# Designed miniproteins, single chains, continued (4), part 91

Each design is a single chain, and the fold is of that chain. pLDDT is the mean over its residues in the fold that is shown.

## One batch from the design tools (miniprotein)

Design m15167
Fold by ESMFold2-Fast:
Structure m15167 (fold): chain A 68 residues (1-68)
Amino acid sequence: MPLKEVEVPSLTTFSVEERLEYLMETTGLSREEAAEEMKRLLQTMHDQGALSEAELQRYLAEIDALAA
């Protein structure tokens, strides 16, 4: 399904760490669970053309480092 509005600017404006912390605080998810949720969201955004390959790779690397 095509996306008209995406949170790409939010991911750029807020560090991946800050967004991950926010998910953990609001949902009670573990760091690993929040990381998996963010990865799914990023992959969907990239597939819909809302996120560049370079940005996707950058964010995935940051999430992986934070989840380890």
Scores: mean pLDDT 69

Design m15168
Fold by ESMFold2-Fast:
Structure m15168 (fold): chain A 88 residues (1-88)
Amino acid sequence: SSTQILPYSEEEKEEIKKKIEEYIEKVKKLLEEKKDELSELQKEVLQALIDELKERIERDTPEDLAFAEQITKIDIDELLELWKEIEK
């Protein structure tokens, strides 16, 4: 059987890229909507996350796409709440 976990098929790559792009747009929207509520460090981290995900899509390797897909499973709102608790 030639079913491989990696590399992805072309259809699987397109689906994963779409999920990553949708996640990038969600993070961008969060940055814009909460810009007055976010610390400078939080803004830098979220921007770095956007930049990293964009770079991984551009590189288009199975390893980069697999890593980026794992990141899309993180709830950004939940991550921000955890950062607020750590900053207390």
Scores: mean pLDDT 75

Design m15169
Fold by ESMFold2-Fast:
Structure m15169 (fold): chain A 96 residues (1-96)
Amino acid sequence: MAEELYQKGKEYEKNGDWKKAGEYFHEAARLYIERGDFEKALEYAINAVKAYVKSGDLVGATNVIVDAVREAQRVLGPEKAAELRDALIKTLKENL
């Protein structure tokens, strides 16, 4: 299921629909957090933040960070949540 969402995100990205790409990448990241797969969750959350920034939706990008960090804290613990937060904030700053 998470891979299907990621592939849909990639198709929207290819078509220039960055907002829809961000939505699908965000849902994929959430499912990988639930699975305990930190590396895939981080990769897909970064792609979601980048997509929202490219769409001009900075509120959407911030919501990805807040939501992903909250879910990571519940499933992966506070250390991994802090690591994810720092990476996503860096991604946001570097793509503004």
Scores: mean pLDDT 88

Design m15170
Fold by ESMFold2-Fast:
Order: structure tokens, then sequence, then C-alpha cells
Structure m15170 (fold): chain A 71 residues (1-71)
């Protein structure tokens, strides 16, 4: 949905995360957003859920950007 698309756009500031998100289908981006939400949103738990789903860690800056995108 729109929140997942915005999260992907905000994540594009990091080459590794941008590459992971650019290669992901809309379904995969939606799944990542769902996993972040299910983990209680952005933060330690949300960052872990995102990293597990995307196969890459996220930085504090990216976690903040994802937080803004899902708010």
Amino acid sequence: GPAAARAAAHGAGDPALAEALAGASGQQVSTMAKNIRAAGGPGAAGTKAFADAAGAPVSERQAEALGRAVA
C-alpha cells in the first residue's frame, strides 16, 4: 500500500537498502511493511523484523525514515 511504497522511497538513502527494496516486488514491500507493523512499528523490534524480511540490516537513520513513512 501507500505506506509500504513510502517506506521503500525513504529507504533509498542507503545503497544496500535501496538495492534490496528496488529488487523487491510490491508484494514484498507490502510484506516488509506488515512485518514492521506486526513487530510494534519502527524501533529495535521493527528494525529486526525489517532486516529479517529484507535480508539486510537497517541503520538508525533508516529506522527513523521508516517510522516517518508508516506514521
Scores: mean pLDDT 52

Design m15171
Fold by ESMFold2-Fast:
Structure m15171 (fold): chain A 99 residues (1-99)
Amino acid sequence: VPELLEKAAELAYRASQAAKEGNGDEAVRLMDQAIDLLSKAAAELEKTDFDKAVELTFLHIGAYLAKQDAEKGNYDSAAEGAETIAEKLRKLAEEVRKA
C-alpha cells in the first residue's frame, strides 16, 4: 500500500506541474492515473485500517476535483489541488509504513 500511495503522489506532483504549464490534457491524464492507484490503495487499506481508508477517500475526492478544474481550464486551482493531494499522500504513506 505505501508504494501505491507514493506512486499516486508522484503522479499528482507531475499533474500540478502540467497544470502550471497550461497543459490541461496532460494534467487530466496524470490525475486519472493517480485516481486509479488511489482506488487500489483504498481497497487494500480498508481491510486493515478503516480510519486511514476513510482519510484516503477524502483525498480521492480531492483528486477528482483537481481533475475537474484542469478539464475546465482552472489551471491555478488544479495545480494547487494536485500539489496538496501529493503532499497528503506522502504523509499517509509514512503513517501506513509505521503500522
Scores: mean pLDDT 82

Design m15172
Fold by ESMFold2-Fast:
Structure m15172 (fold): chain A 93 residues (1-93)
Amino acid sequence: MQEVVDEILAAPREEQLKAVASAIAMIEEAERKAKEAEKEGKKEEAERYREIAKKLRELLEEIVRRAGLSEEELEEARRLAPEMREEREASLA
């Protein structure tokens, strides 16, 4: 896990923003699946997705802190998150 953070920090800023955008997309997907599972009465599945979202948030905070990303760069990454989600869905098709 530390190796992934170090690899992202060594990457160009554009790639760092894409990595952050991917993490944001994964967090949003995990939170969405947790809500869906809770609505369906699948408590254990909902708890697993919440734990995944928590771990991804911790990883995201570490990257933001160590890379020194600004608030503006974080907003840009959030705007890119939908595109990163679409790319992942296309790769699975």
Scores: mean pLDDT 78

Design m15173
Fold by ESMFold2-Fast:
Parts: structure tokens; C-alpha cells; sequence
Structure m15173 (fold): chain A 78 residues (1-78)
């Protein structure tokens, strides 16, 4: 069921976004801003550019996609 799979994925993205927000808040000692989220996105892009992973599993690809979607969601919410 495509709609069920989409809702499951949205739930996972929302949970990941909440976890990232909490970790950033812990790191910064304050509520993260859109600028903080954007900086984290740029950092991840640079890390992938300088150390591209090889032999990723399907689960690794899925987790990375969820992380990027969660970051984009946080950027829109901030």
C-alpha cells in the first residue's frame, strides 16, 4: 500500500527530525535556528564529498535518505 508506506516514511522522517533537533539543542545549548540546520546540511555534504562511502548497504542508503529528508523538514520548520 503506497499510502501506508508513505505515512510510515513520513513518521520515520519526523522522528529523525526530532532527534536531530534535540541533538543540535544539546550541542548548542539553545534552540537551533534555520541557519544552524543549514550549516549542518552543508557539513554533511562536505563530509560526503571528502570521504565518499563505498559498499553502502540498502539500509545505509535508506537511513541517509531519511536523514536528508529530516534536515530539509527542520529547515522548513525553522
Amino acid sequence: NVEEDAREMERRIAEKAAAIRAELERRLGREPTAEDVEALIEELIEQNKNSPPTNLTDEDYLERAIEMAALERLRREA
Scores: mean pLDDT 75

Design m15174
Fold by ESMFold2-Fast:
Structure m15174 (fold): chain A 75 residues (1-75)
Amino acid sequence: SREKVQEQADKLIADIKEVLETLPLSEETREELEKLIEEAEAVKNSTSLSVEEQEKKLQELTGRALAILREEYAA
């Protein structure tokens, strides 16, 4: 449902914000994570995407956030 999509988007945004507040991150990583917040907000507020498309995009954004954090701490 759209309600579940909103909850998923809000949780992703909250989780990224917590990471930005709690972890020592490079400026580049901070900018990438801030862009993911903007993209998650756009997905949440989209009137043109189906529920399935919103869920898929949120899953993709979650994967990108994890990849960014892995790159930051693997280097």
Scores: mean pLDDT 83

Design m15175
Fold by ESMFold2-Fast:
Structure m15175 (fold): chain A 63 residues (1-63)
Amino acid sequence: MAAARAAAEEAADELVATYRADPSAGDRLAALLARIGELDPDGAAELIAGVLARLGVDALEFE
């Protein structure tokens, strides 16, 4: 796996953990979403969709 993809997946895992610990941490969650997009711009949407599926949340509830 490319280093950028691995880092984006790590950020996605951190996003899941952060949301489960404190779903009201909007600034932290927004920063992690931005980081995923910066690390893997082509795969960010799929990674974010995977995060939402793991959390049981519709994409519309984030945006």
Scores: mean pLDDT 72

Design m15176
Fold by ESMFold2-Fast:
Structure m15176 (fold): chain A 59 residues (1-59)
Amino acid sequence: GIGEAAREAAERGDAVGAAAGAKEIALSGWNPKLAQQGVAAAYRGDAEEAARLAEEAAK
């Protein structure tokens, strides 16, 4: 799913890919608060945190 894609991006150190995953989750109407935190983490370069929050939002 989208959380898995964000995790894969984080494993590559791809903050942009992790941010894209978190944004997609926010647009889908899942837990938008966690998705917004994930996007913020990705923009500050914390790809691993962004992926973790995206996975949590997708539950």
Scores: mean pLDDT 67

Design m15177
Fold by ESMFold2-Fast:
Structure m15177 (fold): chain A 68 residues (1-68)
Amino acid sequence: SIKDKISNMLNTLSEDDFLKELGKLAKTASLDELKEMGKALHENQDKLSDDTLSRALRILELAASRLS
């Protein structure tokens, strides 16, 4: 699932590499997939710095804005 992919990326990648891979995934993601990515970020918010979480949420918001 997309949530499992996000969780794996959070556990295996640096914060910078996580943001790069999240950006790539968001580029091709549907609105439903972006919602699941957002849920995964919320569920794992304690594993991310506040700065990285804010940047990740901006990536998803920008992608959603292009689809809506």
Scores: mean pLDDT 84

Design m15178
Fold by ESMFold2-Fast:
Structure m15178 (fold): chain A 88 residues (1-88)
Amino acid sequence: SVDEELLELIKKKEFTKAGELLKKYAEKVSDEVKRKFAEAVIEEIKKTGLPAEAGLALFEKEVVNIIKPVNPELAEELLKLAREKLSE
């Protein structure tokens, strides 16, 4: 399934490929897997040492903008989560 393929890419830290797969199949990917992708991207951004604002802008571009067209409520939830986690 697309969910299984996306989870495998997340596990391998292939975030560019994971993001492209999510973009192509956004309507078919479960919200649970979308949350797992978002959480994994937040953790990787935290490891880069980027300033919080730069990390948030990257997260918005690479995750929020992909999810927003299919689930705007989830996109806002994940953006709020990223604001909280990246400001730590």
Scores: mean pLDDT 87

Design m15179
Fold by ESMFold2-Fast:
Structure m15179 (fold): chain A 100 residues (1-100)
Amino acid sequence: PVEVDIEKLKEEAKKAREWIEKNLTPEEAELVKLAAAYRLAGELLKAGVPEEEIIEILSLLVGGEKAEEIVKRILALPSEEERVALVREEAARAEEALAK
C-alpha cells in the first residue's frame, strides 16, 4: 500500500481541471479529464483508498455524477488486468483526440 495525501490530490485535481479547461477545446477537455479521472481512480483503488474519498477527489475534476460513474465502472471489473485495460483505453481516447 502507498501512503496517499488526499488533500494534496484534491488540490492537484482542481489545478488540473483549471489548466485543461483553459488550454484545450471543450471536446478535448472532456476526454482528457475523463482519462485523468480513470487513471487516478485506478491508482487510488489499488492503493486501498475508500470509494467515497475517491469520488470526492474525482468530483473536483469531472463532477460528482461522472465521478460516481467512473468508480462504479472500474469496480464492476473483477480483475486488476481488466481495470488497467479500461484506464489505458480512456488514455488512448484522449491521446487520439489530441493528435494532429
Scores: mean pLDDT 81

Design m15180
Fold by ESMFold2-Fast:
Structure m15180 (fold): chain A 85 residues (1-85)
Amino acid sequence: SRENTIAYAKSLGLDERIAELIADVSESVLYAEALATLYKQGLLTEEDLRRLAAARAETDLSLLEIAERLGLPQEVIDFLRSIFS
């Protein structure tokens, strides 16, 4: 559930606002863990998470496809592909 994803993201050391953004983007807890890791490493900004969440409202695209279309850094794309391909 969204509530469980928020709780999980918060357990990874993120504040509630960022945890909520990650939950809005994430298809699963595994995606939440990946996004939290990228955010903590500074490879994703809060603005990047907001852009992903806005695009995810159009639920016909996968997170990887959205990230590629938004032109996120290649390091982010490679990380997501390595986890979810």
Scores: mean pLDDT 78

Design m15181
Fold by ESMFold2-Fast:
Structure m15181 (fold): chain A 76 residues (1-76)
Amino acid sequence: SHMDEAEKYAAQVVTAIDAQDEAAALKAFEQALKAYPEDKERAVRMLRLYVELARAYARNPNEAAIAAIEAKLASL
C-alpha cells in the first residue's frame, strides 16, 4: 500500500531528525519520490514537514542539508 510505505518513510525522517542525520532524511524522501511518482503532493508535504520539524525541534539543524531539501522542493 502506498500509505504503508509513506508511513515508513515518515518514521525514518523522524528518526533522522532525532539523530540530526539530515542526509538519511533526504534519502528517505528520495525513496518516497521514486516509489510514488504519481503522488508528488504527498512527497512535497513530507519534505515541507521535515524542514518545519528540523527548524522547530532539532537543537542544531544542518543548514546545508535544509538548503538542499528546499532546493529539492523548488525543483518539484
Scores: mean pLDDT 64

Design m15182
Fold by ESMFold2-Fast:
Structure m15182 (fold): chain A 92 residues (1-92)
Amino acid sequence: MEKLLEEAEKALAEGDSRKALEYALKALEKISESDLSLDEAQEKISRAMAIIDAAIAQLPPADAALSRQYVLRAVGLSIRAIGNQIDREIKE
């Protein structure tokens, strides 16, 4: 997931908003599947969400529908990742 976040940040810096979004979403999927502590998961999720927010800000207004789809998917993956970590924290 770290490499995916680094690739997303690189794509964002190069102005490739779509590529940045794709890598950030893949990172969120990996976070949701990973055995991370809640603090580590929160840090990685925050970083991925920051990339997604910045990438969406670079998209033309005409792509608003596309940006909405990416936001909804990112929110869904973040909720899933947090839910998985909360379940692990609750387990004795």
Scores: mean pLDDT 75

Design m15183
Fold by ESMFold2-Fast:
Structure m15183 (fold): chain A 95 residues (1-95)
Amino acid sequence: NREQIQAEADAQAPETLAYAREVIKELNDLAEKVKAGDEEALRQVPEHTARLVAALIRLTALVNFGSPEVRQEAERLIKELHEAGKKLDEAVAAR
């Protein structure tokens, strides 16, 4: 039943969207520290990259199964995650 799948996705949406927003903030903060020459921040890149991947997987489920409003917000956060990931990759490449 598509309605049940959507209801389950929508029930998970607040937690998933909050997690994605936290990961975006962490990636942006980490990118700034890496650019500033923080060696500890550079060592944390693999862990935060894993969190980026986890957030993308969870948001993709919301895009596929959520209500229209949930899908739009998830798509917006996927774009922001890609931008934050690119910012981090550029910061690492500049080292």
Scores: mean pLDDT 89

Design m15184
Fold by ESMFold2-Fast:
Structure m15184 (fold): chain A 92 residues (1-92)
Amino acid sequence: GREQLLRLIALILDAIGLLEEAKKTGDTKALIEAAKKLIEAARLAEELGDKEAAKVVLRLAKELLELAKKLGNEEAVKLAEEAIKIAEKTLE
């Protein structure tokens, strides 16, 4: 419904803000929080069958994965890979 779509948009916007903060500062806590929000967004996009949102989540999660690898944060790597897996499943 509309409430789920608004929640999905909010999760994506929060993840973008946290990812940009992590890029600027190297803050691994912001990176982990961004990854968790992308997992929630990926699951909600799957539930809604929203392929356009799944494409956005996939792009952001891949970007987060590259930053997580660069920073050596194994937790963020695993969370980003989970978000990628869920988003890719929605796009099948």
Scores: mean pLDDT 90

Design m15185
Fold by ESMFold2-Fast:
Structure m15185 (fold): chain A 94 residues (1-94)
Amino acid sequence: MVKKKVKVELEVEVKKDEKTGETEVTVTIRLENDEEAIEKGLKLAEEAGKEAGVGVGLTLEPDKAVITLSGHLSEEKAEKLKKLAEEVAKELEK
């Protein structure tokens, strides 16, 4: 599909905690406050979160919706979550 009304912004932050040895991963997906896009984004994010073992949060603002996936993960799971997040963003931009 060439015409797209929803703009998706993906941010992935990965930090290694030196004291715990765990990797802190925060994925933030920003999209327009469009119910269809939010439903698709949440479904994809929940599937990604289940695969990586992290929770999913949603924050609604008047002009945007923010989907967040965050957790303290092993390096392997952190890399998996990053790839899944990139796939979610690509799917939402179709």
Scores: mean pLDDT 75

Design m15186
Fold by ESMFold2-Fast:
Structure m15186 (fold): chain A 85 residues (1-85)
Amino acid sequence: SKLEEEIKRTKEELDRLLGELMDLAEKSKDPELKNEILLAMGRVVDKYMYGLRLYGQGKYEEALKTLREAVEFAREKLREMREKM
């Protein structure tokens, strides 16, 4: 379905954003910035896992909304952290 395709695309975007955040954390020489990135990643992962739980329960619209919120949060944090490097 279109909804399941959107969920798949959103998961792929989340995986990409988490990879970019991890790359920034590994390249950071500032321990405070590294910790801030890792904390942000933890929050993204928590929301991602919650979205996957909703998907497993057949709550596809709620899952997509939750995953999209995780994407927006990850994008905002990635932009913020890049500006600090």
Scores: mean pLDDT 89

Design m15187
Fold by ESMFold2-Fast:
Structure m15187 (fold): chain A 70 residues (1-70)
Amino acid sequence: SLEGKIIQALSRVQDAVFEALAKGGTPEEVIAAGRQAGQDFLNSSDLSPEERAQVEEAIDRLLESLRATL
């Protein structure tokens, strides 16, 4: 399902963010790690254009929320 794909993508982004934070990364490095994980998911996943747009939007919203709190 699209919802499942969004949840999986956000989980990958969060894992990358937590790993970067655990390594003492700067706010910029943390956001970059999350964005890279999101991009890797998009590139490795068989998504329709509509699914890709919604997954990208969910990733962008999560990263903007994180940027506001770092």
Scores: mean pLDDT 87

Design m15188
Fold by ESMFold2-Fast:
Structure m15188 (fold): chain A 104 residues (1-104)
Amino acid sequence: SSMDRLDAIIAELRALAATLPAALRPTADQVVDYLELVRQAIEDESLPIHIQGAIVGVYVSAALFELDRALAVSTDPAARATLERMRELVLEARRIAMQSLREK
């Protein structure tokens, strides 16, 4: 299901965050937290679909902003590769979340 795929992406984001240097951990943990809020929003059947979509948009944008900011100051190739992978996963999570909303 779309929710199982989103859960798998959030789990991969947590695993990637754990591999980052200590200085980048708060940013990576914040990205994971934003994706958990995306997950909560799309599960919340009390919210109108357009509000669920708006919440997804806000938290995905916030996650991408944090990752892009970290990428702008990071010089370690391994950390950069991890941040780029996290960015790809955030975009895939957006795709899955928006597809889930279209199925309602």
Scores: mean pLDDT 90

Design m15189
Fold by ESMFold2-Fast:
Structure m15189 (fold): chain A 58 residues (1-58)
Amino acid sequence: SPRDQLMRFSQQLQDEVDQNVQDYIDRGVPQSDIDRQAVNDTQVMDDQINRRIDQVNS
């Protein structure tokens, strides 16, 4: 269903955010910068999910 596809898409984006955080840690990025980047990455993720919802409801 479109909802199941959206849930899988959301999970994939969440996994990508989690992987990006791990990559920042591995690169020795300061925790304050990681926290700031995570906020930005989450906002981008939310925007992508909302755009996908709009596409499904079109």
Scores: mean pLDDT 80

Design m15190
Fold by ESMFold2-Fast:
Structure m15190 (fold): chain A 78 residues (1-78)
Amino acid sequence: MEEFREELKRLEEWIKELSAKDPSARELLRKAAVFRLVLLAHRLGISQEEALKLISESEAFSEEDVEFARKLLEELEK
């Protein structure tokens, strides 16, 4: 869990820094970060509910990014 929260904060900062330099890349950066978080949650055995909650509470991600995360987590489960 702590490893997931640390990676989430690192990715939040990464999106903020790179999006400030290239705003057109913002959506792509968010999707890349979601992919990394979903794979990490699966590797760490974090529940889909908990992973989605933590992502949804982050201001770096939109509702569309949370929905993308949900679809990816569902595909990894089944």
Scores: mean pLDDT 81

Design m15191
Fold by ESMFold2-Fast:
Structure m15191 (fold): chain A 87 residues (1-87)
Amino acid sequence: MSAEERALRLLLGLVRHEIETEEDEERLVQGIKNVADHAAATLSPEAVRRFLAEVRELVREALERGKISEEQAEELLRYLDELEARV
């Protein structure tokens, strides 16, 4: 496995960990934003796009599970779209 593939899996694991363990919605949203910012700073453009696609699915799943409100999910998805547009 490449170093980039390992980094991608680690960062996705951090997003999943935030969704499973963070009980405060604002901290959850900020935690996901922080991981996404780190991914955009460290991964190649192709790996960032793959990461963001997977995170969008995780955000939708978190919304379906009631872990995040619709308003916060929409804000977070817009943030991810803006981040991808800069890649």
Scores: mean pLDDT 87

Design m15192
Fold by ESMFold2-Fast:
Structure m15192 (fold): chain A 86 residues (1-86)
Amino acid sequence: MSVAGVLIDATGLSKEEATEKVTAALRAKADADLVLLEVVSDDHSLAELEEIVRRAAEAAGFEVLGTRSYVEDGKNIVRALLRPRA
């Protein structure tokens, strides 16, 4: 079983730009069994980051198995466990 890590810093990006960046990164990992995605920002809310993750996963053909949202060192972070859709 292959697990790929993806870390995206969305700081300074629009919601649309961040969504496209996450989508492209997920498409590059479409051959992995699982992807652990982390999206970080100091200028987006947790709700916006969660929406970015959901939209990007849908666009890239991934299923969201679970998400966690938290704040660390003044940054908003959303972690998601994803798998490619069959």
Scores: mean pLDDT 86

Design m15193
Fold by ESMFold2-Fast:
Structure m15193 (fold): chain A 61 residues (1-61)
Amino acid sequence: MTLTTIIQLDDGSTINIDFSTMRSAGLKRGDNVLINGQRGIVTGIGTSTTNPDDVTITRID
């Protein structure tokens, strides 16, 4: 069964990403990301969101 992590952007939009893809990418707090054309920085993984598997990304424009 494929696990999906929900990534919440600063503007309130959400993007689904496969958990295994997130893990293999080595995402951690402080990383720069480009998701669906939006630039951001990872500000939290797991406990920093309402869901333990969610990643919080702050948009940097």
Scores: mean pLDDT 56

Design m15194
Fold by ESMFold2-Fast:
Structure m15194 (fold): chain A 65 residues (1-65)
Amino acid sequence: SHMAEVEARVDALMAGTVGGKADAGLQPRELTPGERAAIRAAVETFDTKSPGETGLAAQRARDAA
């Protein structure tokens, strides 16, 4: 399911953040408006763009991480 894939990706990002629990950040940080806008733009791009461009977007996301 598309929803399950999105949830799995969010869980992976959260797990990456929690995996670095070397310090006492007690609560998850709130995303900035810019970060939320970027995530929304990426989701809309994956829904509307051609498969070739989708592959490039995914590679750029991995390079940025």
Scores: mean pLDDT 54

Design m15195
Fold by ESMFold2-Fast:
Structure m15195 (fold): chain A 70 residues (1-70)
Amino acid sequence: SDDIKQSADNLERVVRALKDQGRITEEQYNKIKELLDKTKETGDESYLQQARDLIVSVVPELRSLVDFLV
């Protein structure tokens, strides 16, 4: 759905900002981006939830923001 793709785009913006700020590694960024790309290609919410869980595992302080965006 458009909502799922919008959520993926919102998380991609957050994750790109985290990478640019040096708060996550390039490897972590690439893994999260792969899950977000799969979300947009398939529309499958399971990939979006995996991306959300991975972001929160790396940057736990962003849990509330990530939950708001998904």
Scores: mean pLDDT 85

Design m15196
Fold by ESMFold2-Fast:
Structure m15196 (fold): chain A 71 residues (1-71)
Amino acid sequence: MPSLEELENEIKRIVLEILDTGDEEAIAEVQRLGRELRARLNAAKTEEEKKEHLLEAKKRLQSILDKVRAK
């Protein structure tokens, strides 16, 4: 299982790749997900809860990137 730091770094990488595509719809979706994720992380009380939120965010972000890359 990846650490919290590894998951955060993976998410940052995917976000930067999406931003680099210049796809305005994908960027807007990333911004919405980022706000939602930040609120969930701030509310989480354990590292395991934070990992679950990061894992779900990573899956959603990867899906966005895959769709953009398929264009």
Scores: mean pLDDT 82

Design m15197
Fold by ESMFold2-Fast:
Structure m15197 (fold): chain A 66 residues (1-66)
Amino acid sequence: DDKLKKLLELQKLKGEYSFNQGAYTHYNKLADYYEQIDKKKSQEYKDLGEQYKKRYEEYERQLQEL
């Protein structure tokens, strides 16, 4: 059943997108908090956030191609 298979894939991709987008938001908030306190720590959290952003952007792309 191609319709069921696509639905399960869509659900999985949406979950992965949501998780990685949430992680990006979390690390960006930490980066913003540390921006005025510790710029090195702020940059480390920004770098972590960018890794999660790259992942959710890939999942967003896959969702658009379904």
Scores: mean pLDDT 86

Design m15198
Fold by ESMFold2-Fast:
Structure m15198 (fold): chain A 92 residues (1-92)
Amino acid sequence: RAAELRRQAEELGRRAEELYKNTKEEDKETKEEYRRLLAEAARLALEAERLELPRTPKREEMAARMEEVIRLVEEGVDEEEAVERERERFEK
């Protein structure tokens, strides 16, 4: 089950990357689909990890950070920007 989720997450992530490479910059609709695919892939990857690995403080922290990135991406923030905002929130 976890392996299935991880594989599906990887597949969705690659599909999102291909969409991005083949999309003209002004195509808002395709960019929104790209962000949606990234968010779904990340969500599935998190769920797979929770099924396979013990809950440790480090993994819970990483999961919380990823959930924030997923939320931002779903709200229309670019993946790179979402990751950067989460990093700043964590106050490195």
Scores: mean pLDDT 69

Design m15199
Fold by ESMFold2-Fast:
Formats: structure tokens, C-alpha cells, sequence
Structure m15199 (fold): chain A 65 residues (1-65)
């Protein structure tokens, strides 16, 4: 469900450093607007900028679901 997807994205965002929280919140806001592909892509970009390849990979896997 869309609610489950948003919750999974929130869990991934929580794993990122606090300094990237505002950028991660923008991704969650896009998901709440139904813009899931844009939201996941932004979360992946934020994770890569934070140096967290594991979170970026998990975000990319959400696009395949």
C-alpha cells in the first residue's frame, strides 16, 4: 500500500545523518503527494550525498516493487 511505502521510506530516512533530515523530509513530502518515483529518486540522491550506499540501494529496490 502507499502508506506502507511511505513508512518504509521514513525508516530509510531515519538511518541518514541528522544534517540530511530536511532533504529526506522533502522526499517524504513528495511521496505523500503521490509522486512516488520522484520521492524515491530524491531519497536515493540524498543517501548518495550522505555517503550511505546501503540506504541508496534499498531506496532503488523500492522502485522495483
Amino acid sequence: SSEELIERMRELARRLPASYRLQALKALQLAKQGKYRQAIQLLKEVALAAGDDAVAREAEALLAE
Scores: mean pLDDT 82

Design m15200
Fold by ESMFold2-Fast:
Structure m15200 (fold): chain A 94 residues (1-94)
Amino acid sequence: SMEEIRRLIAGARGLAELIRRDAERRGDSVLAQRAAEIVALLDEAYRSTDPARLRALLEEVRARAREIAAEHPEYAGAMDTLVALVDEALALVE
């Protein structure tokens, strides 16, 4: 359902925002900006009613989160959780 998709997106957004704030606290402005971009994509996905656009946005979030997980082992667990939520949302998009 769209309600379940939005719930999953909101969960993923919360994780991205936590990583953005943690990166800012550590002085990693580049990582904070990358996490902020994931937040922005998830905010757009939350507002989307077009299944094709929603899928494209979630696939981009997944790709970006995987890149951060590979480059930043300290955030790999949180990013893997974010990817799992996005994969659940993608499975519900027709």
Scores: mean pLDDT 92

Design m15201
Fold by ESMFold2-Fast:
Structure m15201 (fold): chain A 63 residues (1-63)
Amino acid sequence: PYEFKVIEIVSEDPEKAVKELIEKLGAKAQTPIEVKGDVASAIALNEKEKTIYGIIARKSEEA
């Protein structure tokens, strides 16, 4: 079975942060990155680790 992990981060550029995090995790995006207001989200899969990541990036209030 696959493990499911949720990662929530804060960034000045949420969409870019999600893309970079997916690459850093060695994962592949399973859905297009969804941008809704100040939030970007995606589901990514690392097949080698058998881990599904739910990634949520929120825009920094300092930006």
Scores: mean pLDDT 81

Design m15202
Fold by ESMFold2-Fast:
Structure m15202 (fold): chain A 71 residues (1-71)
Amino acid sequence: SAEERLRAFLGEFWRRHRDTIPADLSHFPEVDLAAERERLIAALEAGDRLTAAVLAQRIVEQALKDGRTVP
């Protein structure tokens, strides 16, 4: 499903980039997590890997700010 693809992509992005993501995210602006996920699904369906990477970073940063476990 689109959500399974989203979770797989976000999990892989987190594994590759977790050491480069800032520990303190308090200064980063909040993003609408649901809207960013929909944009990421659209980018993945379009094969737009560059846009997908940018959106994945925003989603991961926001999830960490919200105290959520990254997938």
Scores: mean pLDDT 72

